# Designs tried in a protein design run: designed miniproteins, single chains, continued (4). Part 7

Each design is a single chain, and the fold is of that chain. pLDDT is the mean over its residues in the fold that is shown.

## One batch from the design tools (miniprotein)

Design m12227
Fold by ESMFold2-Fast:
Structure m12227 (fold): chain A 69 residues (1-69)
Amino acid sequence: SSNIEELKKSVKETIEELKKNPEKYAPYLDELEEQVKGQIELAKQLPDGAEVVELLEEALKLIEELKKK
């Protein structure tokens, strides 16, 4: 579905941006973490949401790692 493909694309782009410009997002990491956690819970309810959940969990781990620095 176009919605699932767009979500996957959006999450992948977010992960790439965080990896390339972590300092730019440092002030927003707590907000991003809560947003991603909410998106994971929503994606778990979608029939084809498994790949989106995996990408969101990757994003969450990256945010957690950036918060430790």
Scores: mean pLDDT 82

Design m12228
Fold by ESMFold2-Fast:
Structure m12228 (fold): chain A 65 residues (1-65)
Amino acid sequence: MSKEEIEKKIKELVLSKDPKDQAELMELALSSDPEFVKKVLEEFMKTEKDPEVLKRIEELLKILG
């Protein structure tokens, strides 16, 4: 999977209310590059205005370290 595809998938999964999508994002981070996933989440957080989405990003960043 390309970096562009990973970034798109991260944004899609973060916007989802499904717990399965949160689990998929965690597996994606652990199986690929957790530092890259963390960087994408941090960059997304800078431009995101939805407080529900921001809360999800913060929780995922805590899990990833």
Scores: mean pLDDT 75

Design m12230
Fold by ESMFold2-Fast:
Structure m12230 (fold): chain A 81 residues (1-81)
Amino acid sequence: SMELLKEALELVEKAIEALEAGDLETARRYLQEAAKLLEKDYPKLSAALREAIRLLEAGDVEAALLLARIVKQELTDMIKS
């Protein structure tokens, strides 16, 4: 639904803000919530967010941030359609 996409976008935006602030625990929490929210209806976006979490756990903050931004753009495009 449009409401689910907007909620996921808000969570991903909060995760990006946390990543840019260096708050990796808060970022991981928001990414996990967004991935869970998207899991049933948007499994590919959910998988991308889970990959961003794996990158964070591996210490690759820049790759996680890039992937989160890609998911944000995809959600934004879907909402604007």
Scores: mean pLDDT 90

Design m12231
Fold by ESMFold2-Fast:
Structure m12231 (fold): chain A 65 residues (1-65)
Amino acid sequence: GEAAELERLRERAREIAEKYGLPEEVAFRIILHYNGDLERAERAAANLAELGALNTAEGVANLLA
């Protein structure tokens, strides 16, 4: 169901967050932004980490906008 799918995406968000040094919630928001497309989400997380845009809430919002 929907809840089980969200829990799976949370687990994947944790893995991506640990791999790229991002907050788990940011990784989860990226996954949701790409409608669960984990390949696109991981690429976006890698780009966010490279840009160093995590120092402000505005930086995170701008990347996801």
Scores: mean pLDDT 74

Design m12232
Fold by ESMFold2-Fast:
Structure m12232 (fold): chain A 71 residues (1-71)
Amino acid sequence: SWAPPGTGNETVSESPAPEDLAAQALADMVRRLGRQLGLPEAEIQALAALARADIAKGAALVGELVAQLRA
């Protein structure tokens, strides 16, 4: 019923887990990259939410957006 230890991303109090910090950073990066690419704000928010929910997907999204900026 409760979240197991090490998964308190959504209920972090003061000292967030490294994965929670990474998820937040990835979401912020996705928002910044999406704006640089000229994506609609709604799409940027959706991508940021995906990055927040799954750190691995967030990292993949950041890499993909960076590749698009370089193209």
Scores: mean pLDDT 73

Design m12233
Fold by ESMFold2-Fast:
Structure m12233 (fold): chain A 72 residues (1-72)
Amino acid sequence: MEEALQLIDEARKAYENGDYKKAVELFEKALEVDPDHPLRPVILRLLAESYEKLGDTEKAEQYRAEADRVAA
């Protein structure tokens, strides 16, 4: 539980600093540690936005669709 939260906090800092590659690595690891985390909808959206910034449109669309399903 605490490990997943730490990974999410580190991933958000990476995202805010424009380090999208590090952000996706940390967010994906957080979802591996706790797949049902309460922040999962936010994580999926940030993964989609980060992959969009990296030019991975297919992964960006996959995570966006999953985020939309669980958030709205």
Scores: mean pLDDT 80

Design m12234
Fold by ESMFold2-Fast:
Structure m12234 (fold): chain A 65 residues (1-65)
Amino acid sequence: MQKAVATQVAMEIIGIALGLNAKVEYEGDTLKVYVEGGPKEVAEEFKEQAKEIAEERGLKLEFHE
């Protein structure tokens, strides 16, 4: 069950990563989000949106790079 929810959340997060190179990996109840490129403002806004999406679904996020 959690894996299906995590997959949906990962797809949503990738979908909002406009202008960024983003990759999402799932491990347990945590999504690992790798972000490279783009302006810092875009990356920060993306991180805030991704965190809210994951928290709403009961998942944790880790951001890398």
Scores: mean pLDDT 75

Design m12235
Fold by ESMFold2-Fast:
Structure m12235 (fold): chain A 67 residues (1-67)
Amino acid sequence: QSYTPKELGLDDSATYKEVVEKVTELGKNPVVEIEHEGEKKYFTSDFEAGLYLQQNPEAHISRVIVE
């Protein structure tokens, strides 16, 4: 299954931490998809995802993939 930030009740400015906290409340292990200029990157680490978003200000969380 996958969820967008909006489907989790968050806005487009949602942080990795906010998205993961919402999914963790559902008892799931998330893989966060970040989209930047049509490219998609997948992250399982808060630190690495946050660093990528900081270095790429136009990047955003497009969805969260859960098992």
Scores: mean pLDDT 74

Design m12236
Fold by ESMFold2-Fast:
Parts: structure tokens; C-alpha cells; sequence
Structure m12236 (fold): chain A 63 residues (1-63)
């Protein structure tokens, strides 16, 4: 059920990323840090790909 817990957490983060333009730069950097920490804990390739896509979206907004 660790995979189910990670997927639930990821769905919550995806909702936050959908409102990325409403976040301050400080909040966007904090979100990026959380995503990078989450990626370090995930070994499942599909979940890793989803987190990497979210990281790319946040990084694009910060560039």
C-alpha cells in the first residue's frame, strides 16, 4: 500500500501544480523542493515519470 499512498500524495500535488500561476515564487520553489524529495523516494517508473513532468512544469514557470 506504499505505492497507493504515494499515488494519493501525487494526485494532491498535481492539483496544486494545476494552480501553479497562483503561487508566489517562494511557494513555487518550495513545491519544487517537495517534488524533488518525492522523486528520490519513488522507484516505480510510471510514478517517477509523473513527478518528473510536474518538476518540469514548475521549473518552466521559475525560468
Amino acid sequence: SELEELEEALKRIEKTVAKLEELSPVQQRALLHELEELLAKITDPELRARVEELIAKVRARLA
Scores: mean pLDDT 81

Design m12237
Fold by ESMFold2-Fast:
Structure m12237 (fold): chain A 80 residues (1-80)
Amino acid sequence: MEELAKKYGEKIKALAQEFLDNEAEAEAALEAAAPDLGAEVAAEVLALLRRAAEAALAGNIEEAVRLWGEAVRLALAALA
């Protein structure tokens, strides 16, 4: 597990950097989803994704995965 986390940590960091470089596009996509998720839920999902990206770039891969999981859970709960 830890060797896989180390191997995929570089890809996760690359995805996190891509997210931060394109944060406005991610924000626009979540705004487009707001009618289905609710505006407050969309904002919370975006905030969790930002925190996950920051954690990944800081080398906190476990925390980044936890925050991304929280964002997915929140979105799925809103769609239920």
Scores: mean pLDDT 75

Design m12238
Fold by ESMFold2-Fast:
Structure m12238 (fold): chain A 95 residues (1-95)
Amino acid sequence: SQKIQQLQQQGQQLYQQAQQALKEGNFEKALEKAYQIVDLAEQSLALGDTQSAQQFAQQALRIAMEVLKKAEDRSIILKAIGVALRAIGILLEAS
């Protein structure tokens, strides 16, 4: 559907922005984009598009894991854990 294609386009843009933020060491911005990708995963799941939901959740989880490997700030680590848990929840529901 047109809505699914729109969400996929938004997800690609957000993931590229998150990857760029990670390269720059801007973990706050990377996690902001990851939270937005989680929202796209939840929207995809609500539309019955489990494949897009899994893809977005996997992308958000990858961003959160990269932040967790490198971040030293406690608040950033806690935010990354939050993203990871939401993403894992979606992956389990979409399975």
Scores: mean pLDDT 90

Design m12239
Fold by ESMFold2-Fast:
Structure m12239 (fold): chain A 72 residues (1-72)
Amino acid sequence: SMKEEIEAARERWTSFIGKVDPEAAKKVEELLKKAAENASDPEKMKEYLEKAAEVIAKAAAEKPEAFRAASA
């Protein structure tokens, strides 16, 4: 289900981003949790997923060395 897919993504991204930026990881976790809560509303779900992606992209851009280390 979509909710299960979002929850799996939340676990993976929260763990990965937590190695780069723990504060960004908390924001991603909250946004993906809201996306899962709104899985029955495609527009709201997409909005939260896009916001989570923006937080991830910003963390990668601001901390490229930490992102490289976490990826190794």
Scores: mean pLDDT 81

Design m12240
Fold by ESMFold2-Fast:
Structure m12240 (fold): chain A 60 residues (1-60)
Amino acid sequence: MLRKKAEELIKKGEEYLKQGNIDEAIKLYEEALRLAVEGGDENSALVVQAAANLAAAKGQ
């Protein structure tokens, strides 16, 4: 459940980022990262992906 929610938030964040809505994308990536970290072993790949997307969005 946390994994699916984290994946959905990453996809939604990507969509907002493509629309130029950087602030909303950052919020979604931060929530996705939090959920991925909370999921632990099951979500290790999502932790990396969420962190990378968050760093890219914040680097703008």
Scores: mean pLDDT 76

Design m12241
Fold by ESMFold2-Fast:
Structure m12241 (fold): chain A 70 residues (1-70)
Amino acid sequence: SEVEKLRDEILKLVTEIAKNYLSPEEAKKYIEDYKKFLDKLAESGASVEDFRRLLETVKLWKKYLEEKKK
């Protein structure tokens, strides 16, 4: 499904961010918490458009962190 694909893409980006900017222990916790957040969002009936907007937000957050941490 489109939601499943978007959710996987979001989680991949969040995983990259966590691994690059956090300690291993903090990264693990952050990834697990975010996965639960995505599960709750899907369970609440969030639309394909909601997930697309979230993906775009995560992409912008990654750019912000890259500029800040250079």
Scores: mean pLDDT 82

Design m12242
Fold by ESMFold2-Fast:
Structure m12242 (fold): chain A 79 residues (1-79)
Amino acid sequence: SDDRARAVAAEARRRAEAALAAASKSTPQEMGDLVARAREEAGRAFTEALALARSEELQQEIIDLWREIEAGARAVEAA
């Protein structure tokens, strides 16, 4: 359902943001592995949210959120 899709996407975003914040405070040697893990977990969770989403509008919102998380991951690695 769309309500479940929104809940899964919101939790995925929250966890990814927390994981990327933790990665940004880690050593350069650990940061790459932590970012890769955060991206992998986010990818699984956003894929689940997309499978639950029934409206094209919500699917686009979830894709946009996932793109924001991917951009955040690249920013952490570039810093």
Scores: mean pLDDT 86

Design m12243
Fold by ESMFold2-Fast:
Structure m12243 (fold): chain A 66 residues (1-66)
Amino acid sequence: MTTITAHGASPEGATAAALLLIGSGARVKVEFGEPTIITAEGASEEGIQAAVDALRGSGAEVEVEV
C-alpha cells in the first residue's frame, strides 16, 4: 500500500495521478482536499513515479509513504 500526500494539487492534477496509478494496475482511493491524499494498492514503482511526477509538474508538493 502506497500513500501519496499532495499539497497544492489541483483536482485535475490529482485525477491525472489517480488515472496513471489505475493504468498501472493499482486500486486507488482519492481524498480531495488540502492536502489531497491518494492511496494505492498494488501500484508498480513506475506507476507511483509517474503519478508523483504528474503532481509535482502541476506545482504540488508531494510526500510518498510505502
Scores: mean pLDDT 82

Design m12244
Fold by ESMFold2-Fast:
Structure m12244 (fold): chain A 70 residues (1-70)
Amino acid sequence: SALELRRKVYALMAEIGQAVLRGDWEEVEKLLERAKRELPQEYADYIEEKAREMIESVEAGKHLFVLEAK
């Protein structure tokens, strides 16, 4: 059902967010592959796009921290 798909999307997004914050890129890739296998393409693409945004945000934050630490 649509509700079960939404719950699965939210659960995967939460795990991806935690992995991104830890810098565990191997886990991020595994979770994205799980999304592609278990979800319709539209939802898998959405999760992949959001993961990319999260990674870029974390990397930007790290870059700013390095600049401020000097």
Scores: mean pLDDT 76

Design m12245
Fold by ESMFold2-Fast:
Structure m12245 (fold): chain A 58 residues (1-58)
Amino acid sequence: SEERKQLLREIGEELREIGDKLQEALKEAQELAKEKGLSSEERQELFIELAGERLGRS
């Protein structure tokens, strides 16, 4: 139905926004890790923290 198609479009847009925020968090974590000489493990922890901030999770 048209209502279902619109709902799916809205969900798709919301998922794209989440994906964009995650991509930006990953990019920031990679740049900071390179700048500060962080390990792969520390970079993953930083990514999780930054992703949480961007998604509105403390």
Scores: mean pLDDT 81

Design m12246
Fold by ESMFold2-Fast:
Structure m12246 (fold): chain A 93 residues (1-93)
Amino acid sequence: NEEAAKYAMEAAKEAAEAAKRAETIEAVAAATAAAIAAIGAATEAELGLNAAVAAEAAARAARAAAERAETEEAREEAEEAAKYARKAAEAGA
């Protein structure tokens, strides 16, 4: 599903931005994990696989990154990543 792939890739971009704005190693690690999960969801969608489960995992990872964010900027990017990952899960269902 092209829409699922686009939303998952947008989630990956926002999670990567959260990692750049993170001030602790724990926040960087959480945001990086969210970006990797979103890339995985995008890859599954591009391959024509059911990406909904992978996208839901990416959304959970992005929420965890938002919880660990030490700056408002990192938190906002991680929250945006979670929103796009949820849209990817809905499109991939």
Scores: mean pLDDT 83

Design m12247
Fold by ESMFold2-Fast:
Structure m12247 (fold): chain A 80 residues (1-80)
Amino acid sequence: SSLAEREARRQEVLREVADKIYAIGLLIQAALENNVLSKLKPEEAKKMVEEVEKAIREEGYEAGERKARELVEEFKKKLE
């Protein structure tokens, strides 16, 4: 394979990792703002991260931010 093909594969992996890191950061921030971070179970957090990551991948970072807020607000309502 060419150097260009190796670099393209590397950038694809880095983009996927970045999207996941962004999704985690957005979820943590939304959970902190809503005072529910300590109440969020690991399995619930994983599902929320996957949905935020999908929103970032398909519609961009701002869509991911909106999805994170939406999911955390829905979670908070279930605790009230």
Scores: mean pLDDT 85

Design m12248
Fold by ESMFold2-Fast:
Structure m12248 (fold): chain A 56 residues (1-56)
Amino acid sequence: MEEEKKKEELKKKAEEVEKSIRDLERIKPTVSPEVYEAGLRSGKEELERLKEEIKK
C-alpha cells in the first residue's frame, strides 16, 4: 500500500532529523548560541511535523 510506503519514508526522515539534532548537539561548542538554537528549533519543528504525519 502507498500509505505504508509513505510511513516508512517519514520514519526514515524522522530518524535523519533526529541524527541531525544529535550532530548539532555534538558541534554546539564550535557554533554560536544563536546558530545552535536556530538549528535546534528547526530540527525539532521538522521532527514534530514528521511524527504528526506518521501518526496521522
Scores: mean pLDDT 76

Design m12249
Fold by ESMFold2-Fast:
Structure m12249 (fold): chain A 71 residues (1-71)
Amino acid sequence: KELEERIEQLKAAGVPDEAIELYTRAYELYKQAKKLAEEAQRTNDPELVQKAASLYEEAKRLKEEADRLAA
């Protein structure tokens, strides 16, 4: 619900739909990375640490692209 409200605010502010789509995808990847990082911390699994890091990196890339489109 909070994400949907933020998206509506961005649309009202004139942020391009493409940027909003990238922000949404970045947020989803960030949530997945956080869950994997928590699992890695519980299981001491280095493969999960690596996967979480890769998802954080992808989320950051998408956010940066969205920021460029929103400017």
Scores: mean pLDDT 79

Design m12250
Fold by ESMFold2-Fast:
Structure m12250 (fold): chain A 91 residues (1-91)
Amino acid sequence: TTASAEKELTLNGKKYHVKVSATYDAASNTVTVEVEVTDLETGKKRKASATFPVGSSAVVRVYFPEDNAAIVVKVTYDAATKTFTFEITGK
C-alpha cells in the first residue's frame, strides 16, 4: 500500500515543491518514505529517503545550505487503520 502528499513552501523568499511517498511492506512490517524537493526558481532537485518499522515515525530532512533552508517531513503509519499521516514543514 502506497500513499503520497505534495506541498508548496516558501522559505527565505524561495519557493519549494515537496513530494512525499510512503509505501508499507507487509513482509518486513516496515514503511519506506521517499521525499523529493524541487527549488522552483532554479529547478534544482534534492531527494532523501528513510525506512522505519511500523509503530515508530520517520523524520526526513532535506537541506538546502545555499538558502539556509531545510524541509522537514514527518511520517507516521497507524497499522490498525492502515493510515499514513504526513507533516511537511520548513525552516
Scores: mean pLDDT 80

Design m12251
Fold by ESMFold2-Fast:
Structure m12251 (fold): chain A 86 residues (1-86)
Amino acid sequence: MEKLEKEIEEIEKRIKELEEEIKKLEEKIKELKEKLEELKKDDSEEAKEEIKKLEKEILELEIERGLLLIEKGVLELILKRLKKKL
């Protein structure tokens, strides 16, 4: 049964790594959204171009966060199933 315990440990390690990556992405998304709200108060053409750049960056990061959340969710379901076999 040592093989099952090792599989559980590897999955738990990957889940922790994903949680750290998700947290970093959430912090970055929050910072960019705060910058976006500040720029929306400026009616200059320069602010308008920066807004487009930030919106694209936020979207790309939100997609990446979504993919990591899906991977984490799948691993948590696998982990729950494996722990029931102990």
Scores: mean pLDDT 84

Design m12252
Fold by ESMFold2-Fast:
Structure m12252 (fold): chain A 64 residues (1-64)
Amino acid sequence: SQEELIKTITELTRELKAKIGGPLTDEDARELVRRVEEETGVKLEMPKDVEEAQRILLRAVLES
């Protein structure tokens, strides 16, 4: 569901940011998208950068 997807994205983003202690890199953005895909079973395109990752995740939420 959309609610479950938002919750998963939010929690994984929080965990990753806490581990890094700074802004997300492009590689971190790819790891985030992979983790969301693994946890939710939603098929996602692999982002090139943080900006593309944000667009991919937002689209997935809006289409849920």
Scores: mean pLDDT 81

Design m12253
Fold by ESMFold2-Fast:
Structure m12253 (fold): chain A 57 residues (1-57)
Amino acid sequence: AAAEAAALLAEAIRALQAGDWERARELATKALSLDPTNLHARIALQEAERALAEARA
């Protein structure tokens, strides 16, 4: 659970760096489902959603 959440978070961060914001959102959401108290996963999700909103504007 915690190790899986950390792995998903690492992939989410890599997706953010690559500009793959929809994938980053999906991965961060999965990390939060495994560890709802993970602040880093919440931050990654917020950044992905912010980038997606800007891309759609």
Scores: mean pLDDT 79

Design m12254
Fold by ESMFold2-Fast:
Structure m12254 (fold): chain A 55 residues (1-55)
Amino acid sequence: MDKENQKIIDKAKESAKKGDTAVAEVALASLKTSLENSGDTKGKEEAQKALDEIV
């Protein structure tokens, strides 16, 4: 996983822990879509796992 993409996941998880799950969900969904479109199936799976953890 790209380090920048991991930072997005970490920030989203932090937002969810602070009670802002809507912002976290949007950020992770956008990341997942971008990774899927670029063919990064492993990155997409990591973003999906983060989504599953916060919802």
Scores: mean pLDDT 78

Design m12255
Fold by ESMFold2-Fast:
Structure m12255 (fold): chain A 82 residues (1-82)
Amino acid sequence: SLLESAEKLREIGEALFEQGKYEEALEFYQRALRLLEAAGASPVAIAEVLENIGRVLEKLGKLEEAKEYFERARELLEQAGV
């Protein structure tokens, strides 16, 4: 399923992040995000991947881009009960 594929991609992204492979981690997290959005995943699930993207962007020194992703995640979490 799209949700299972997204979770696998997110897990690969986390493993790459732990290895310091930040650009590769970003690619896998962005792919996971696309699948979650296509699957109509919960706001919480989407927000978690947005936070992961923000964290990797911080490691890459892309602080303004990271802020944008953290803001998107926060907005989705504020809507999590809808």
Scores: mean pLDDT 89

Design m12256
Fold by ESMFold2-Fast:
Structure m12256 (fold): chain A 87 residues (1-87)
Amino acid sequence: SLEEMARALRDLLLRELLEALEAGRISVDQYQAIVSLAGEFFRELSSPNPDLERILALLEELRRRLTAHGLDASAAAVDQLAAAIRA
């Protein structure tokens, strides 16, 4: 389900971001920026009147940032979730 995919993304993203931060692969500022962007996405997704265009735009930006920082597993999960939302 979409809820299960969103939960899986959240859990994967938090783990991968923390691992990258602890390994020095991303800065604290980069960590905070990605967490903030993900937070915007999850808030919009859980809204009683979700804006589909905004959700897809937030997922696209999140995927771009994740790929730029080598967070490829999370980027793949974002792509799968975006495809499920578009279906």
Scores: mean pLDDT 87

Design m12257
Fold by ESMFold2-Fast:
Structure m12257 (fold): chain A 70 residues (1-70)
Amino acid sequence: MKSEVEVRVVLDANGRPVFELRGEFGSMDVESARKAAERLIEEAKRLGMTPEQLAAVRAFADGLVAYAED
């Protein structure tokens, strides 16, 4: 994938979602933010996250899209 912004979610040793950001983040467009948000949620599901952990990932994803819509 040739996106200038990459976002990953992983679980730390204590089972907490940790977000890794790479690339140009400051002026990300809404479409790129939505794609990153969708990928975070799908990755979290793929990792078998609990509903509580998924809620945290969704909150972060919503914030990412809101930031780009500004």
Scores: mean pLDDT 72

Design m12258
Fold by ESMFold2-Fast:
Structure m12258 (fold): chain A 87 residues (1-87)
Amino acid sequence: MSVSLTLKGASEPVVIAIQRESEDVPTYLVLKDGETVTLYNVEPGRYNVYLVEGTELVLIGSFDTTQPATLKFTYKGKEVTLDITPL
């Protein structure tokens, strides 16, 4: 399936990692404010979403590929929103 991710509120590019709960290898994405990235051929399931802070992965939330999700987190003093829409 396809999943669209839209970032809002960031003052600079944000690196996020998306990892399926049954997999050891995350997918890394770089998103800019107002940018939408579409992931194709995503396997159905539940995914954890991490903010990449240097060498650390900070869990910001999770989503299931069956429904839309909105994740909110703070990045460099600003509230940032990540909208996740399964297609």
Scores: mean pLDDT 83

Design m12259
Fold by ESMFold2-Fast:
Structure m12259 (fold): chain A 55 residues (1-55)
Amino acid sequence: GDARALIEEAARALREGRAEEALRLAQKAMSVATDSEERGRALAVLGEAQRLLAE
């Protein structure tokens, strides 16, 4: 679904060091997530992006 695609794009952005992009994509994924699994994966990416931005 849309949330899964956004989560995958956010994870890719994290691997490429694009933390700001990953944060935006993960936030969008949260807004369209329909189940707890999608929400959990989006939250994990959000946390990683925030950690990178704090460095």
Scores: mean pLDDT 83

Design m12260
Fold by ESMFold2-Fast:
Structure m12260 (fold): chain A 85 residues (1-85)
Amino acid sequence: SNAEKLAENIKKLAEEASKADGFERDVYLGLLAMQLAVALNILKRGGSEEELEIFIKTLKELSKHPDPEVRKLAEYYLKEAEKIK
């Protein structure tokens, strides 16, 4: 369940970013973007269908998040993830 652990970490970073202000918020948003990019690149190289489904499900949940910056990141990576076979 490496994909489930990645999904939990991504969700945690999104919540930390949404609760933070100023410089701390920028740090969490940067960490979230980095984790999303890393997860996408791992899946592109050889993730299972199940791992991809967990990632896409997580991105769909975050695309409904109340924080507009979290939604923007999720929407971008969802479009990219949906291109993976």
Scores: mean pLDDT 87

Design m12261
Fold by ESMFold2-Fast:
Structure m12261 (fold): chain A 70 residues (1-70)
Amino acid sequence: MLPGEFKVPTSAEDAARAAERLTAVATAHPGDVEALLALVDELEKEGLISKKEADALKAVIRLAAEERAR
C-alpha cells in the first residue's frame, strides 16, 4: 500500500451524517458502547470519516463509558 499524501476529507455534511448515525445507534442501544464502537468502524469503512477521526471518536466513546463506570 502506497502512502498517498491524501486524507479522506471530512466535510461538515459527512461529519453531520456520522453524528446522526451515532445518535441513532445510541438511541436504539442506550449504553451499548460496543455498538457505538462498531458503528465508528463502519463509518470509517464507508469513508464518511478518516481513520484519525475514527480513532478520536472511539477514544471519546471509551472515555464516556469509563466515566460512567467509575
Scores: mean pLDDT 67

Design m12262
Fold by ESMFold2-Fast:
Structure m12262 (fold): chain A 89 residues (1-89)
Amino acid sequence: MMKYYMKGLIAFSRGDYKKAIEYFEKALKEGETNPNPVFYAYTHFYLGEAYFKQGDYEKAIEYYRQALTYMPKDERTRDNLRRAEELLK
């Protein structure tokens, strides 16, 4: 079920990126997104967003790429990945 995913979104909306990361990692570990690949993609996307907000662009890129393995046509994730890659140049 999406308990940790929802807690992660709430923490993210409050600017608590460290707590958001903790909850999103728990969502992945507990398999909350199985059977829905879209929630799996968005959990990786929000992990990327939270790391980006903390200035960890290398981790943000890693998670955006993982999100795109489940939703390769997601424009939002593609644009945010490109932005993070540009910030490492």
Scores: mean pLDDT 81

Design m12263
Fold by ESMFold2-Fast:
Structure m12263 (fold): chain A 60 residues (1-60)
Amino acid sequence: SVEELIAKGEAAEAAGDYKTAAEYYARAMMEAAARGDYELAGEAGDKAIAAAEKAGIANL
């Protein structure tokens, strides 16, 4: 579920694995959007970008 993907992302962040966290948040975003939950999709997308920046894989 989307909620489990977010929880896995949060666990990866707690472990310092920002790349894995970004991947889980991105999957949560896509799944939330697919079910029409655009608010949750936006929240998960923001988390994915922030995690990707910490991993050094986002260009900002």
Scores: mean pLDDT 82

Design m12264
Fold by ESMFold2-Fast:
Structure m12264 (fold): chain A 83 residues (1-83)
Amino acid sequence: EEKYRELEEALKAGDYEKAAKLLEEIREAEDPNNPRLLIIIGEVYEKAGDLEKAAKYYEEALKLRPDDEVVREKLEEIKEKLA
């Protein structure tokens, strides 16, 4: 709950890099294999402009949910930009 408050503050401030790091800590503490949390981390890194980390988290989420078309499309778009 403490980290969740810090996350809200970071998101409101537009500090997406800090928000992404807080989400990584939440993932480690709660459920490292939660595909929804992995997608959220990827989206926040994408907003931060860290496309390499965004792609990594989307790829991990897709390994857990291979039929998620939205995540697959996001990952493909980012990989094309990084290629």
Scores: mean pLDDT 81

